Designed miniproteins, single chains, continued (5). Designs and how they scored, part 89

Each design is a single chain, and the fold is of that chain. pLDDT is the mean over its residues in the fold that is shown.

## One batch from the design tools (miniprotein)

Design m19284
Fold by ESMFold2-Fast:
Structure m19284 (fold): chain A 80 residues (1-80)
Amino acid sequence: SPVIEVVSLKVRVVGAVVEAEILKRTKASREELEEVLREIEELRREVERMYEKGYLSEEEYKRLMEKLEEAEKIVEEALE
């Protein structure tokens, strides 16, 4: 069901932000931080696919992409 897939995607995107915050706070290894960056990029592609299929509104797409950009920035700051 597209509804279940969209809800699952939203939960995973929120999870990535929380994971990024935890890894930054706990001073995680470079390897762990780089792994989360790969996960964020995979989630970004999935958000784009769901939007292309018409399963996400423009507003939902924008919000999810903004959350992924936030998670990526947190990880990039932790890598510095």
Scores: mean pLDDT 88

Design m19285
Fold by ESMFold2-Fast:
Structure m19285 (fold): chain A 98 residues (1-98)
Amino acid sequence: SEDALVAEAEAAIAAGDFAKAVELASKVTDPATQRRLLARLMIAQIDAQLPTIPDPLERRFLEIAREVLERFLADPSISPSEAVAEIERRAQELLEEL
């Protein structure tokens, strides 16, 4: 069942095995479930990268992306295109403050 694939993918994400998580997520056939799982994967990858990034502007871009992805996961009415547009809008606002 897809529930078993999702559980295995979430376990791989928690273990930091992003390659396995991507492989498992690609086997999910329901588009909504796959999109949510990929968003969780992206958040986990951002969390792993943030402490290694020396540039404060790059860190802020990733923090913005993380916040939007968290809202996307919490609110099923937000479409993927709306999430991308919000990331782009907030990134543009950040650049205009420089």
Scores: mean pLDDT 84

Design m19286
Fold by ESMFold2-Fast:
Structure m19286 (fold): chain A 111 residues (1-111)
Amino acid sequence: KLEEAYEELLKDPSVENRKKFFDLINEEIPDEKRSEFLEKVREKLQKKVPEVEINDNVLVAILRWLASGGDPSIGPAEDKDQAAFDTVRNTLSEEEIIEIIYESTLEVLKK
């Protein structure tokens, strides 16, 4: 299911396909592994964007922004984190960030 949703999202990056993909990620990741998932996403993003600090506020804002289909009203909870959030969005494509989220999900679910 998750692999099929990711492939459909790559073929057609519609808001509907994004919602299906993120809904499946939320369904597939057990509560006990949510912290591990978030840490894996943060580590991968930080390696790609080493010039800014990707804290939890930035990470949550990125995930909310992508799940919304790119809603421009979504940002970090604190103004001081806005520059880091903007740098991530300007450095990486939405496709690259979605790939990081997908890879992180697979790593967390790997037995």
Scores: mean pLDDT 80

Design m19287
Fold by ESMFold2-Fast:
Structure m19287 (fold): chain A 88 residues (1-88)
Amino acid sequence: ARLEELRKKAEELLKEALELLKKATTPEAVARAVGAVLAAIGAALLTELLAADPTVSEEEAVARAEAALAAAEAALAAAKAAVEKEDG
């Protein structure tokens, strides 16, 4: 099902965000990595809640889950850029 695919993608984004957080050494990179972790957790939880809600149509649930995933992907990209720009 589409929601299950979106949930798995959110879990993959979370794994990537956690690896960036492990590498982050500056306050800015740490803040961006934490933001990416929180966004990925939020996307995963929202997808599970929408899948369990019988009052939300599948189309609406997918649209909301995809929007949350897009936000998590943007947060991950920002975190990656911040970690890559870290000076010692």
Scores: mean pLDDT 82

Design m19288
Fold by ESMFold2-Fast:
Structure m19288 (fold): chain A 55 residues (1-55)
Amino acid sequence: MSKVEQAIELAKEFLKETNGKASDEELYEKAKDISRQLGLSFDLAYLILLLEKSK
């Protein structure tokens, strides 16, 4: 599984746990966590979280 696919899965799990009500600060911290865990840029991790939240 690609790192981007792993980031999407982590984003979906986080959004499910927060019932789509994550604060901007919670999204920011989760983006940093995903970025660090998978070696992705913060901007990419944050974009993935925002795109999944918009669905």
Scores: mean pLDDT 82

Design m19289
Fold by ESMFold2-Fast:
Structure m19289 (fold): chain A 85 residues (1-85)
Amino acid sequence: MELQKEIDELEAKRKELYNKVVEMMERGEITPEQGKKIIELINKADEYIKKAREAVESGDFEKARKYIDEANQYIEEAEKLLEEA
């Protein structure tokens, strides 16, 4: 239950960050190079979110925790780059 909540929260953050980065790129508020780097991190987070959901479904909660932590790390890196932009 808690792991599913964390995964859902990460997915929500990922979608919000992606939309914000795209809007900032369209407005010229960040460079194309900065936007691409942030999107790459968001895409990595998405990969781990999907792996975490699969791990939860298979009952491998240790693997799910590791994938959640990886996704969280990529989201945090994306947020930091966006703040520095």
Scores: mean pLDDT 85

Design m19290
Fold by ESMFold2-Fast:
Structure m19290 (fold): chain A 78 residues (1-78)
Amino acid sequence: GSGLEELKKLLDEKNLSESRKKQLISLYQEMLSLLQQSKSGREFVRNRNDLLEKYQLSDEEKELLLKVIGKEFQKRFG
């Protein structure tokens, strides 16, 4: 969807390897699945934070993922 295309564009603006970009896209898709499975916004935020910590992301990578997923969060729970 539009969120995935936005993420791809944002990642292309960063000096990241193709392997890392694919990993971040896969993680984003995991976060989308988690968002759809979550019963509340609070549940999603807790589970999302736990997921992101497991992947040992840089602050910049985390900010990009949170920006893009935040739009999907607003559509579901905003």
Scores: mean pLDDT 84

Design m19291
Fold by ESMFold2-Fast:
Structure m19291 (fold): chain A 56 residues (1-56)
Amino acid sequence: GKTLLYRLTEEDVPVPLGLRPALPKITDKEKFKELLEEMAKEMGLSEEEVQIWLEA
């Protein structure tokens, strides 16, 4: 289903702060990136929005 909860977080980065600390703890960052792309489809995010989210 579509969720907009994360997109409505603080600007300029529309990503939940709780997700950022988890990124460096994940051994396989590429697998996490693939997961984020799949979640972005469910949230209705564009690829550009996902790119900003990954850089956060």
Scores: mean pLDDT 55

Design m19292
Fold by ESMFold2-Fast:
Structure m19292 (fold): chain A 55 residues (1-55)
Amino acid sequence: MATEEEIIEKLKELDKQDPEAAALYLRILEHEAATSEDPEQRARLRRVAERFREL
């Protein structure tokens, strides 16, 4: 799996090229952060979503 930094950089690049696709991907990450069975994966995805929202 990609690192948190790699995911954020890809999202930033996607947001510049296609903001709607970036917003959709962020929503998917937020959904996975809420529904994943793995607590560590939930925490990781939540951090990625939070960091991207702060940009």
Scores: mean pLDDT 76

Design m19293
Fold by ESMFold2-Fast:
Parts: structure tokens; C-alpha cells; sequence
Structure m19293 (fold): chain A 84 residues (1-84)
């Protein structure tokens, strides 16, 4: 998986780059690897600004909805909304 390797390399060079974690999360999401996507978006929240955090919470909500976890999906949607 070339995209994932590219983003891993960017993160190794710039470990506090929130956009690289967002891109990594999206790449894992597109592969259906929801657990790794969640880890990447959680990292984006940890190192990102309010805009990045809101975007990452929105992505997490969509993942949990896909997993059938409606309660977590609603919780993350509320967190994203609070940051806007």
C-alpha cells in the first residue's frame, strides 16, 4: 500500500504533522481498516488545532457509524460540533 507507506514516512520525518495523520486515517478508512484509521485520527486530534480536531472527530463519527456503534458516532459528532 503505497499511500500508507508515504504517509508513514512523512510522520517519521514530522511526527507532529496533524495533516499527515488525517491523510493516514483516510487511507486506512478507504482500505476498511477501521482500527488503524481510528488510531491515526486520534493522533491527529492530539497534535492538531481545533479545525483538525473537528475534522478528525467527524471522521471518527463516520467510522463508528460504519461499525454500527451509533452511541460513539453521536458522541464524536457532538465533539466536532462543539469545536465549531
Amino acid sequence: DEKIKQYEKIIKENPNNPQAYMNLGLAYYEKGDYEKAIEAFEKAIKVGDKRTQANAYTALARIYEKKGDVEKAQEYRKKAEELR
Scores: mean pLDDT 85

Design m19295
Fold by ESMFold2-Fast:
Structure m19295 (fold): chain A 79 residues (1-79)
Amino acid sequence: ARARAEEALAALREGGAPEEAVEAFRRAAEAALAGDDEAAERAAAEAARLLAEAEGLSEEQAEEAARRAFESLRKLAAA
């Protein structure tokens, strides 16, 4: 589980994601692995907003991305 999260974070960096967004995703993954769903959801939302801003996406697209990221992290933590 942790190894998959680290691989995903490395892929985000290689894809040119801002370091701030990568750090927010790391916090989300750590919170999800610790079972803190509320902290994981908030950190995932922050990361998605930062990525959406960098890509010029809408607020609605950022919110949808955050929700999907959180669900992915929950599945990763459950494995």
Scores: mean pLDDT 70

Design m19296
Fold by ESMFold2-Fast:
Structure m19296 (fold): chain A 87 residues (1-87)
Amino acid sequence: MGREALEAWAAANAERYAAAEAAGDLKKLAELAIESAEVMASVAEGPVKEALEYAAKKLRENLETATPELEEKIMEEAGELARKLAE
């Protein structure tokens, strides 16, 4: 994606996340997290790409048991992986 398209997508995605959080739609939050990780992985390289691919995979594996706490934990694990690979 071009930078402008990515920025527009990120803004729209933030609105979709806020709406899903307000509605308590845990499955939609998990679906948006998977989409976010996959989109960001498609434009990322190196450790960040690997971490985002890990996050997308883990979120997809746990979609049926989606909770905000599980999503947070997976994102924390992905962030730690990115940091470790960047060191």
Scores: mean pLDDT 74

Design m19297
Fold by ESMFold2-Fast:
Parts: sequence; structure tokens; C-alpha cells
Structure m19297 (fold): chain A 90 residues (1-90)
Amino acid sequence: DMKKRLEEEKQRAIDLARQAIDDLRRHKGDIRESERVVGEFARWSMSMSTDQSGLASGLVTRGLNDLLSPDLAARVGSYLVRERKRLVDK
């Protein structure tokens, strides 16, 4: 039961990262939409454990590097890190 819940939460974290990556793929080159996508992901990650949140954020960061130019990936990645820190420090 608890193990199944933990696996479901992990899968949910992966699914949220995949959704963010798919949205980034559709809006590649649009920095405002990319920041909105990762901002929404950051807010959802607040309900995750630290381990699940770290895994999902790693996947999103990898997706940014694969989909976007280095400059855009760095900017959107920095926004994700900043938003997660802002939400945690609140």
C-alpha cells in the first residue's frame, strides 16, 4: 500500500517532468512560455518529496539542454532553480 503510493508519486513526478518537456518542445524558442511551463512544474514539485522533486527537476533540466539553445536552456534552467528556491523559502 505505502510502497505502491510511493511508486505512484515517483511516476507522477516523472509524468509531470515529461509533460513539462513536451510543453517546452512545443514552445521551444519562446522564453516566456518556457518560463511559464517550468514555473508551473516548480509549483507542482512543492507537493513532492525532496528525492522525487530532485529526480523530476533533473529530468526537466536534461530536457531543457536537449531541446533549447544553450543560452535559452541556461536562462530557463536558472528560472526553474530560482522559482523552486522561492517556493521552498516561503
Scores: mean pLDDT 76

Design m19298
Fold by ESMFold2-Fast:
Structure m19298 (fold): chain A 59 residues (1-59)
Amino acid sequence: MDLLVERIADALGLSKEQVRAALEVLREDPEASAEEIAERVPGLSVEQAKKIKEAYEQA
């Protein structure tokens, strides 16, 4: 998890805390849309949420 968090944060210019929060949403609801993730994580855009979701699905 930490390596995935670090890679996503670096690639998207996000804080590790924002990435961890988004991944926690996906752990609770793996079918959550990028829009739902962005709503639950303050400061995260739908585009950024989509990239995090894609990275999580490929891990």
Scores: mean pLDDT 78

Design m19299
Fold by ESMFold2-Fast:
Structure m19299 (fold): chain A 71 residues (1-71)
Amino acid sequence: MIDEKELYEAIARLVTAVLMLSEDEEDELDLTNKDGAKIKGSHKRENGVKTATATVEKGDFKVTVERVVEE
């Protein structure tokens, strides 16, 4: 159980990192896997600030990871 939550947190961090590598102004990701985990990610560049956010939800847990970088 704890290891599963840690795994999904790592997935959220990875999704956020991948979104930060995108040079697009804005992008969104919304996926649901076969075991009911929902993964949502987005990134946005606005006013010289780039923000990437990823959320993973499954059963009784929800993990959100956010990265913010000023250009």
Scores: mean pLDDT 70

Design m19300
Fold by ESMFold2-Fast:
Structure m19300 (fold): chain A 94 residues (1-94)
Amino acid sequence: SMEDIRKGVLESFERLGESSSSIPRKSIGATSALAAGMMLLQEGKPEKAAEYFKKALSLDPNDSISLRNLSKAYEELGKYKESEEYRKKAEELE
């Protein structure tokens, strides 16, 4: 199920954190929000997805993956100007 995939992603992130140096709690929150947003995009809910990507960016403003996914959510909403702004921000970080 999609919930099993979401749980698997979170468990994989937890294992990576335990196998390396300490991961800040903000990074865990940002990754969880990003994962939730991506799942919502797969469900065809770009409005909800955008909310979660914005939450991820509030915790990690320089996450190019969250910026790129927020751009995709805005594109699906027909908000092409906002989509381009976030795409450019993601490109500036890479």
Scores: mean pLDDT 74

Design m19301
Fold by ESMFold2-Fast:
Structure m19301 (fold): chain A 55 residues (1-55)
Amino acid sequence: SSAIEELKKLAEEALKRGASPKLVEKLYNIAVDMIRSGRVKPEDVIKAFKNLLGL
């Protein structure tokens, strides 16, 4: 999905900014699961992901 593609780009950006790979991987997997499960609106997941990684 386009939302998952956006999360991938944000994860790559966070890694380039020096974020911990373990943290990025954990948060990415949680975010992808949330989007796929439909428990949270994709836009809200993306916003939370950006905020947690300081993007």
Scores: mean pLDDT 86

Design m19302
Fold by ESMFold2-Fast:
Structure m19302 (fold): chain A 73 residues (1-73)
Amino acid sequence: SEARKLGLKAIGYVLRAIGDELEGTPEAIERAIKDYELAIKYFEQAKKLATPSEKADIDKFIEHVKKELERLK
């Protein structure tokens, strides 16, 4: 489904952001911030197409990513 594709794309951005955080340079942190922001956008798009059960799971992912993003800013 389209929702699944968008969710997987969002997860891909989260994984890239984690890698950049582990690198820990200022440039890598800037990339991590951008990738977390993209992950939130794709999770929000996936949520619009998702079932109620899937929406609950997506909300948990969005909450987690938002907390990480706040920590980096």
Scores: mean pLDDT 86

Design m19303
Fold by ESMFold2-Fast:
Structure m19303 (fold): chain A 92 residues (1-92)
Amino acid sequence: EKEKKRKELEKEFEELKERAFEELKEALEALKKGDKEKAKEEIEELKELIEELEELKKKAEEEGFEELAKEIREYIEGLERLRKKLEELLKK
């Protein structure tokens, strides 16, 4: 049964979401302090996390976990919007 595989992918998704929240907080704090170099580093880390999320989405699709793949896709879209906003703030 695919249940064990689904739980493994769900756990990986939760871990990636936790990492994304930490990077977002660090990017916002860096921007607040005027540390543009640190903010840039955190934004690049978010790009790496988005790539990892894309790979996880692909795995969920391959296993036929359509709802999980949809959740990951929607999360990626939200994270990309936030990344673009952070880049806009960095240019300010």
Scores: mean pLDDT 85

Design m19304
Fold by ESMFold2-Fast:
Structure m19304 (fold): chain A 61 residues (1-61)
Amino acid sequence: SMSHDLAEEIHDLMGKLSDDNRAKAQEKLLQQYQDVKAGKMSLLEGLQKVLDYIKKLMEEE
C-alpha cells in the first residue's frame, strides 16, 4: 500500500540522518501521529508530511 511504502521510505531515510536531524524527524513523526489519531488528517497525509520534512532536513545538511 502507499502508506506502507511511505513508512518504509521514512524508516530508511531516518537511518541515514545525523543524530540531531533524526531526533527532529522523530518529533515530526510523533506530531503527525497525534494529528492522525485525533482525526485531523489521514495516515497517508501524515506520513507524507513526515517524508517531506525529512527530505527538507537532508537538503539543509
Scores: mean pLDDT 84

Design m19305
Fold by ESMFold2-Fast:
Structure m19305 (fold): chain A 57 residues (1-57)
Amino acid sequence: EDELKKQIEDLEKAARELEEEARKLFEKGTPEDEHRAVRLLTAANIIKAGVDFLKSL
């Protein structure tokens, strides 16, 4: 149970870090940076959905 809680916290932190990195990439404004930013935001949203599922267990 403590391990699951730790994994949830680590996943939430990872999602926040991906969102922050995506924000920085959008600020750079190149097409390549924008494509990477969209991918990072998609990954963060998938992680958040997984966290919500894990919290339901």
Scores: mean pLDDT 83

Design m19306
Fold by ESMFold2-Fast:
Structure m19306 (fold): chain A 93 residues (1-93)
Amino acid sequence: SAMDEELAELMRKAHQGDKAAIEKVVEFMRKLGVPEEEIRLFEALATKDVDTLKELAVELINQALKEGKITEEEKQELLKLIDQKKAELEAQK
C-alpha cells in the first residue's frame, strides 16, 4: 500500500539520521501501539543520544534487580560498564 511504501521510505531516511523522518517513524510506532520503552530506545539509537541510552540502561538494570534477576554486585559491574561505554562514545564526538 502507499502507506507501507511511505513508512519504508521514512525508515530508510531515519536510518540515515534524518530528524524529520525519525519523528514521523516515532509517530507511526505510537499509532501502531509499540511500547513507549521500545520507541524511546529506537529514538535514542537513531539520534545517538548517549545520555538517554544510559538512562534506559540504568532503568533496565534497576528493574532487573527489583525482579531478582541480577545481584547488587552485578548491578555495580553493569553500571561501571555503562559509564565506560558512555565515555568511549562521547570521546568519538
Scores: mean pLDDT 76

Design m19307
Fold by ESMFold2-Fast:
Structure m19307 (fold): chain A 59 residues (1-59)
Amino acid sequence: DVDARAQQTRDNTMTLPLDQQGDLARAGQALAQRDPRYAPIEQALQDAYNEVKQQALEE
């Protein structure tokens, strides 16, 4: 289930350092370009990265 994997990916990604979150977001984008079924995973990685990045900029 891609949606379940996307949710787990988001949760795990948010616990990582911001630089690693950025790397994962780029990897997810590359996967989504090859297979559209990975788009929810790419979105989850990007959402986690953007959320943590916003929090970092506010502190």
Scores: mean pLDDT 73

Design m19308
Fold by ESMFold2-Fast:
Structure m19308 (fold): chain A 63 residues (1-63)
Amino acid sequence: MEEMKKIVEELAKELDVPVQTVEDVLKAQGLDTVEEVKEFKERALRVAENGRAEREAQRAAAA
């Protein structure tokens, strides 16, 4: 239980969204185990990191 809450809070902070939004997404996806939530977090953070790199490249090109 505590690990799940920590993962949800960390993911919410990294994605800059409310904890409730993360919980709603996990519920909609049927993710109810710590292992599944950890895999989701790793994937979501990779997507967010790639998106950030793309935005930084776009800003550099616009400067």
Scores: mean pLDDT 73

Design m19309
Fold by ESMFold2-Fast:
Formats: structure tokens, C-alpha cells, sequence
Structure m19309 (fold): chain A 72 residues (1-72)
């Protein structure tokens, strides 16, 4: 479980460093592959603090992705 969260944090950092839409989408595909490995029981086992952290990461990545799209 913790290893998957550390992996998501690593991928989030790489996504934030992406300079192109293609690089960003490649990292996002890796994140989707990691999250697809999470069972419902593992998701339910996350603390409210961990869920909040993941939501904040998701919001930051959504804004970064939008900025890359607007860059044309």
C-alpha cells in the first residue's frame, strides 16, 4: 500500500515537471496504471489525510495539464 502511494507521489512530481502535453499524458497513463491496481479495500483503507493529499495532487495536476494545453 505505502509503496503505491510513494509511486503516485513520484509520478505526480514527474507530471508537474512535464513541459509538453505528450510528456504529461505519458506520466498520467502511468498513474492510471498504478491506480488500476488498487482494490476497493485498499482505497477504503486510506486515511482521510491520505485521501485529501491525493485530491490536492489531482487538482494540481489538472491545473498543470490545462496550462500545457493553453500553451498550444
Amino acid sequence: MDALLERLRELAARAREAETVEEFLAVMREMQAVTAQLSNEQVDALSDEQKQELQEIADELAEHGRALWEKE
Scores: mean pLDDT 76

Design m19310
Fold by ESMFold2-Fast:
Structure m19310 (fold): chain A 106 residues (1-106)
Amino acid sequence: PEEIVAEGLLERIEEALRELAEKEKVKSVAVDSGVLDVYGEAIREKAKELGLEVIDAGDKLRDLLVLNPELSIEEALKKVAEELGADAALAVVSEGEETRVIVATV
């Protein structure tokens, strides 16, 4: 598995989870397994504090992008959330030297 590590990345993920819970009133979030492999414990602890259910999305994002190359990452994440019955989905992507947290709501 690819190691997804960047300075301040965990803080960005925790801020995204807080915004989903407080602003978007989201109750469940599907998280890409690559993110959970690196930050899963911290993500689960923050989600518990916020009253969010964390759903392991496995490799569904990558599978959707392979089958539907016309989809943006955000569109594919929205489909992942819909398929898992989650209110939102979260993934981390690297574009060159920049690492970004991407979130999509249903």
Scores: mean pLDDT 80

Design m19311
Fold by ESMFold2-Fast:
Structure m19311 (fold): chain A 88 residues (1-88)
Amino acid sequence: SLEVDTVAALALMVLSIAIKYAEKQGKTELAEKLRELRDRFVKAVKEGNYEEAIKILREASKLAREAGMDDFATALENLAKQLEELVK
């Protein structure tokens, strides 16, 4: 679905921006964890495993929130919810 592809692409973009933001804020360990999650997200989407992709976005959202990156956390959770609604 074009809508699924669009939401997945937006999620990848938000993850990539969050990684760069974490690096600029000196949150190096968080940036590395988010990179691992981004790589797992790309693999899950490529394999059509949207259940795993949604779980990864929620895990990334939780890590961002724990680090005080509330705007990124909210964006990632909203994208996870949108992806979940599209793949029902």
Scores: mean pLDDT 91

Design m19312
Fold by ESMFold2-Fast:
Structure m19312 (fold): chain A 57 residues (1-57)
Amino acid sequence: GADLEAVKKVIEEMTGLKIPDSIKSGAELAKFVAEKLGLSPEEAAGLAQEAAKKAGL
């Protein structure tokens, strides 16, 4: 949805990662970011929440 696309963009800006179009859920996004940055699931969830806050969600 539009909210997910906004969060993806903010995470790309925060981390410099390019998030694939195949990522279609918050859970997939958190897993992708955790794997790419070597974060725990909890740290990845925290980053996703901060990105959502910055996106105005």
Scores: mean pLDDT 78

Design m19313
Fold by ESMFold2-Fast:
Structure m19313 (fold): chain A 98 residues (1-98)
Amino acid sequence: MIDEKEVLAALGDMYLALGKKFEEQGRYDEAIEWYTKAAELFEQSGDYEGAAIAYLNAARAYEKKGDTEKAQEMYRHAAELFRKAGNDDLAEEAEKLA
């Protein structure tokens, strides 16, 4: 059987790559959209570290737009997901950015 969670994680990786491509073009709204979609797919697959990384990338894109409040929200969300993944060191670093 094809593992549904494995397929969702693979789609998350593709959406994360799309977000990075839009961010490189300075298209931060599109980058945030794809990063957020990637995070949702990773959460659905149980890949909390992947979801946290996607929210960190969304936070950085919000900072580049000047949306500090949304960036802080995404950094906090990433920190919670890193803790859920068992990565306390990355959670603490994300909390410092919020």
Scores: mean pLDDT 85

Design m19314
Fold by ESMFold2-Fast:
Structure m19314 (fold): chain A 63 residues (1-63)
Amino acid sequence: SAEDYLKKGRELFAQGKLEEAVKYFEKAIELDPNLKEAWRELARVYEALGQIDKAREYRKKAE
Protein backbone atom coordinates (compact mmCIF):
# COMPACT_ATOMS: atom_id res chain seq x y z
CA SER A 1 0.00 0.00 0.00
CA ALA A 2 0.96 3.68 -0.20
CA GLU A 3 1.24 3.70 3.61
CA ASP A 4 3.70 0.76 3.49
CA TYR A 5 5.93 2.69 1.07
CA LEU A 6 5.64 5.80 3.28
CA LYS A 7 6.70 3.75 6.34
CA LYS A 8 9.71 2.25 4.51
CA GLY A 9 10.72 5.69 3.22
CA ARG A 10 10.68 7.06 6.78
CA GLU A 11 12.84 4.15 7.99
CA LEU A 12 15.37 4.81 5.20
CA PHE A 13 15.37 8.57 5.92
CA ALA A 14 16.08 7.84 9.61
CA GLN A 15 19.06 5.70 8.47
CA GLY A 16 20.41 8.60 6.34
CA LYS A 17 19.65 6.77 3.07
CA LEU A 18 18.25 9.90 1.45
CA GLU A 19 18.19 8.84 -2.23
CA GLU A 20 16.55 5.49 -1.37
CA ALA A 21 14.01 7.29 0.88
CA VAL A 22 13.08 9.55 -2.08
CA LYS A 23 12.31 6.47 -4.23
CA TYR A 24 9.94 5.02 -1.60
CA PHE A 25 8.16 8.35 -1.03
CA GLU A 26 7.76 8.68 -4.83
CA LYS A 27 6.19 5.19 -4.92
CA ALA A 28 3.79 6.21 -2.13
CA ILE A 29 2.74 9.32 -4.10
CA GLU A 30 2.36 7.24 -7.29
CA LEU A 31 -0.15 4.97 -5.47
CA ASP A 32 -1.88 7.79 -3.57
CA PRO A 33 -1.12 11.37 -4.70
CA ASN A 34 -3.45 12.63 -1.90
CA LEU A 35 -1.25 11.13 0.83
CA LYS A 36 -0.08 14.52 2.19
CA GLU A 37 2.42 12.91 4.59
CA ALA A 38 4.39 11.50 1.62
CA TRP A 39 4.65 14.99 0.05
CA ARG A 40 5.79 16.44 3.41
CA GLU A 41 8.42 13.72 3.86
CA LEU A 42 9.69 14.24 0.29
CA ALA A 43 10.01 17.98 1.05
CA ARG A 44 12.00 17.13 4.23
CA VAL A 45 14.40 14.87 2.30
CA TYR A 46 15.07 17.54 -0.34
CA GLU A 47 15.64 20.09 2.43
CA ALA A 48 18.20 17.66 3.96
CA LEU A 49 19.82 17.40 0.50
CA GLY A 50 20.06 21.22 0.34
CA GLN A 51 17.59 21.43 -2.57
CA ILE A 52 15.47 24.20 -1.10
CA ASP A 53 13.48 24.98 -4.27
CA LYS A 54 12.37 21.34 -4.65
CA ALA A 55 11.57 21.18 -0.93
CA ARG A 56 9.31 24.25 -1.30
CA GLU A 57 7.52 22.74 -4.34
CA TYR A 58 6.75 19.46 -2.53
CA ARG A 59 5.69 21.26 0.66
CA LYS A 60 3.20 23.22 -1.46
CA LYS A 61 1.68 19.95 -2.72
CA ALA A 62 1.28 18.78 0.90
CA GLU A 63 -1.10 21.66 1.70
Scores: mean pLDDT 86

Design m19315
Fold by ESMFold2-Fast:
Structure m19315 (fold): chain A 135 residues (1-135)
Amino acid sequence: DPELEALLDIVKEILEKIGGTEVKLGMPNRKLVGFLQALYKALEYRLTGKLPKITVPFPLFQAAELFAEVILSEEFDENLLKRAIHYLKEAGFTPEELKELAEIFKEMSKRARELGYTKIAERLDKVAEALEKAA
């Protein structure tokens, strides 16, 4: 799936940027990094059909799988997105962390649009908006 592969590459680029600034800007927020790692593993699982070695807490991986479903599904499921955000709040995400995650999704949306994946970009923008409203 070209859309799945593009999203996987975008999440990888964001993780590399966060890792590259770790020493210069201070340590990145562990919950944000953990979520992005979980999202990468959820997308990798969808691409390969092989359950990855989960290196993040399993509830965070479950939340990430729901986000992957929302972003990759043809029909935008607002109720599934609300459930995914609720699981992030249960995992201890603060209003500030939800806003920071919304900015990351906006960056992913911009990158998807640059690569010509307009449908994914639109769904990523809707995810970002929902995260800001939930904060």
Scores: mean pLDDT 79

Design m19316
Fold by ESMFold2-Fast:
Structure m19316 (fold): chain A 68 residues (1-68)
Amino acid sequence: SYEEYQKELEELVKKAEEGDLEASRKLLERAASLYSAGDIAKISGDDDLAEELYKRAKELEEAAKKGL
C-alpha cells in the first residue's frame, strides 16, 4: 500500500541520513527506476502519471543526497 511504501521510505531516509551508504544507494537506484518509468509514461501520453513518478523520483534522490 501507499502507506506501507511511505514508511519503508522513511526508514531508508533515516538510515541514509545516519551515513548508511547502502540505504543511500537503494534510494538512488529506486529514484533512477522511477525517472525511467516517468519517461515511458510521458512518451505513452500519461502526463499525470509521469508527473507523479518524477515527483517521487526527485524526493528519493534528494533524500539520498542528504546522506552523502
Scores: mean pLDDT 82

Design m19317
Fold by ESMFold2-Fast:
Structure m19317 (fold): chain A 60 residues (1-60)
Amino acid sequence: SVLELGEKALEYRLKMTAEIDDALAAGDFEKAEKLLKELEEKEKELQEEIDKAMNEALKK
């Protein structure tokens, strides 16, 4: 579960980073900024899910 959440976080990061790079290459800085903010928000959500899963695993 923790490993699966980490995998999803990595996949999302790679996808969004590629889209941000494409937007920057196209000179679309507004789109790049929006995508970066969405990435940061999603990474926070995934980290909270990972933290919750770790706490549940350690709860015993």
Scores: mean pLDDT 79

Design m19318
Fold by ESMFold2-Fast:
Structure m19318 (fold): chain A 69 residues (1-69)
Amino acid sequence: SLAQAEELLARARELIREAKETGDEGKRRQAEELLEQAVRLVAELADAGDYSSARRLLKEVRDLRQELA
């Protein structure tokens, strides 16, 4: 789940970069969907007791959502 969350965030970063460069609304929506999936996985990490990874990943999600806005 940690590796899956990190992979989702990496894909979201690429989509956000492309969306900002091209104005592609489809890529913006896809990035938002990936960030939402990552938040769900982060909640699972916290429930499993991996608070340090959950905190780090939540910060990355927050930063990426700010970039997307």
Scores: mean pLDDT 84

Design m19319
Fold by ESMFold2-Fast:
Parts: structure tokens; sequence; C-alpha cells
Structure m19319 (fold): chain A 64 residues (1-64)
């Protein structure tokens, strides 16, 4: 993996943690992108923010 991909995942993970605390609308949008509930997203972000960030970036690259 190149440094750019790792950096993007780290930034997304930090954003997900911040959004889960301070941006309920952003949290809902990300949950919709992943096809899960906002509650499930919050739990996953609390447990594995990096894993969630990778899934978001993969889905975002495939989105229209």
Amino acid sequence: TDDSDRHAVELMARSLVDWARHDPEGTRRVARLLGISPGTLRRLVARDPVGVARRVLDRGLAAP
C-alpha cells in the first residue's frame, strides 16, 4: 500500500469519529453509503474506525 492510500484512510477515520460525535447528518449520509443504520455505523466507528474508513473509501470510489 502506498503512503497516499494510508493517509486517506487515516483522515477518513478521524473524520468518522468527529462526525459521530458532532455531525448526526454526516453520520446518516455515511451510513446510507454503506447500507447500514446510523446506530450500527456509530458502533463500528467506536470499535474499528480504520476498517470503516476503508469501506467508505471503497464505496466512494465506486459511487456515481
Scores: mean pLDDT 74

Design m19320
Fold by ESMFold2-Fast:
Structure m19320 (fold): chain A 68 residues (1-68)
Amino acid sequence: MKEQIQKDVSLVTATALRMTGILLDEDDPEEARRRIEELYDEAMKNLSDPENQELLRRIRERYLRLLS
C-alpha cells in the first residue's frame, strides 16, 4: 500500500511535468489538447489509488482550460 502510493505520486508528478512541457512547447492548442488527453489516458491505466486518479483528473481539467 505505502509503496504503491509513492509510485502513483511519482507517476502523477511525471505526467503533470510532461503536460506542462506540452503547454510550453506546442503552439497549436488543438495538438496540445490531444497530447495532454493522450498522456492522461496512459497514466490513468497505471494508477490504482483513487485519490491520485482524482488529482490527475483535476490537473488535466486545469491544463485543458488553459488552452481555452
Scores: mean pLDDT 77

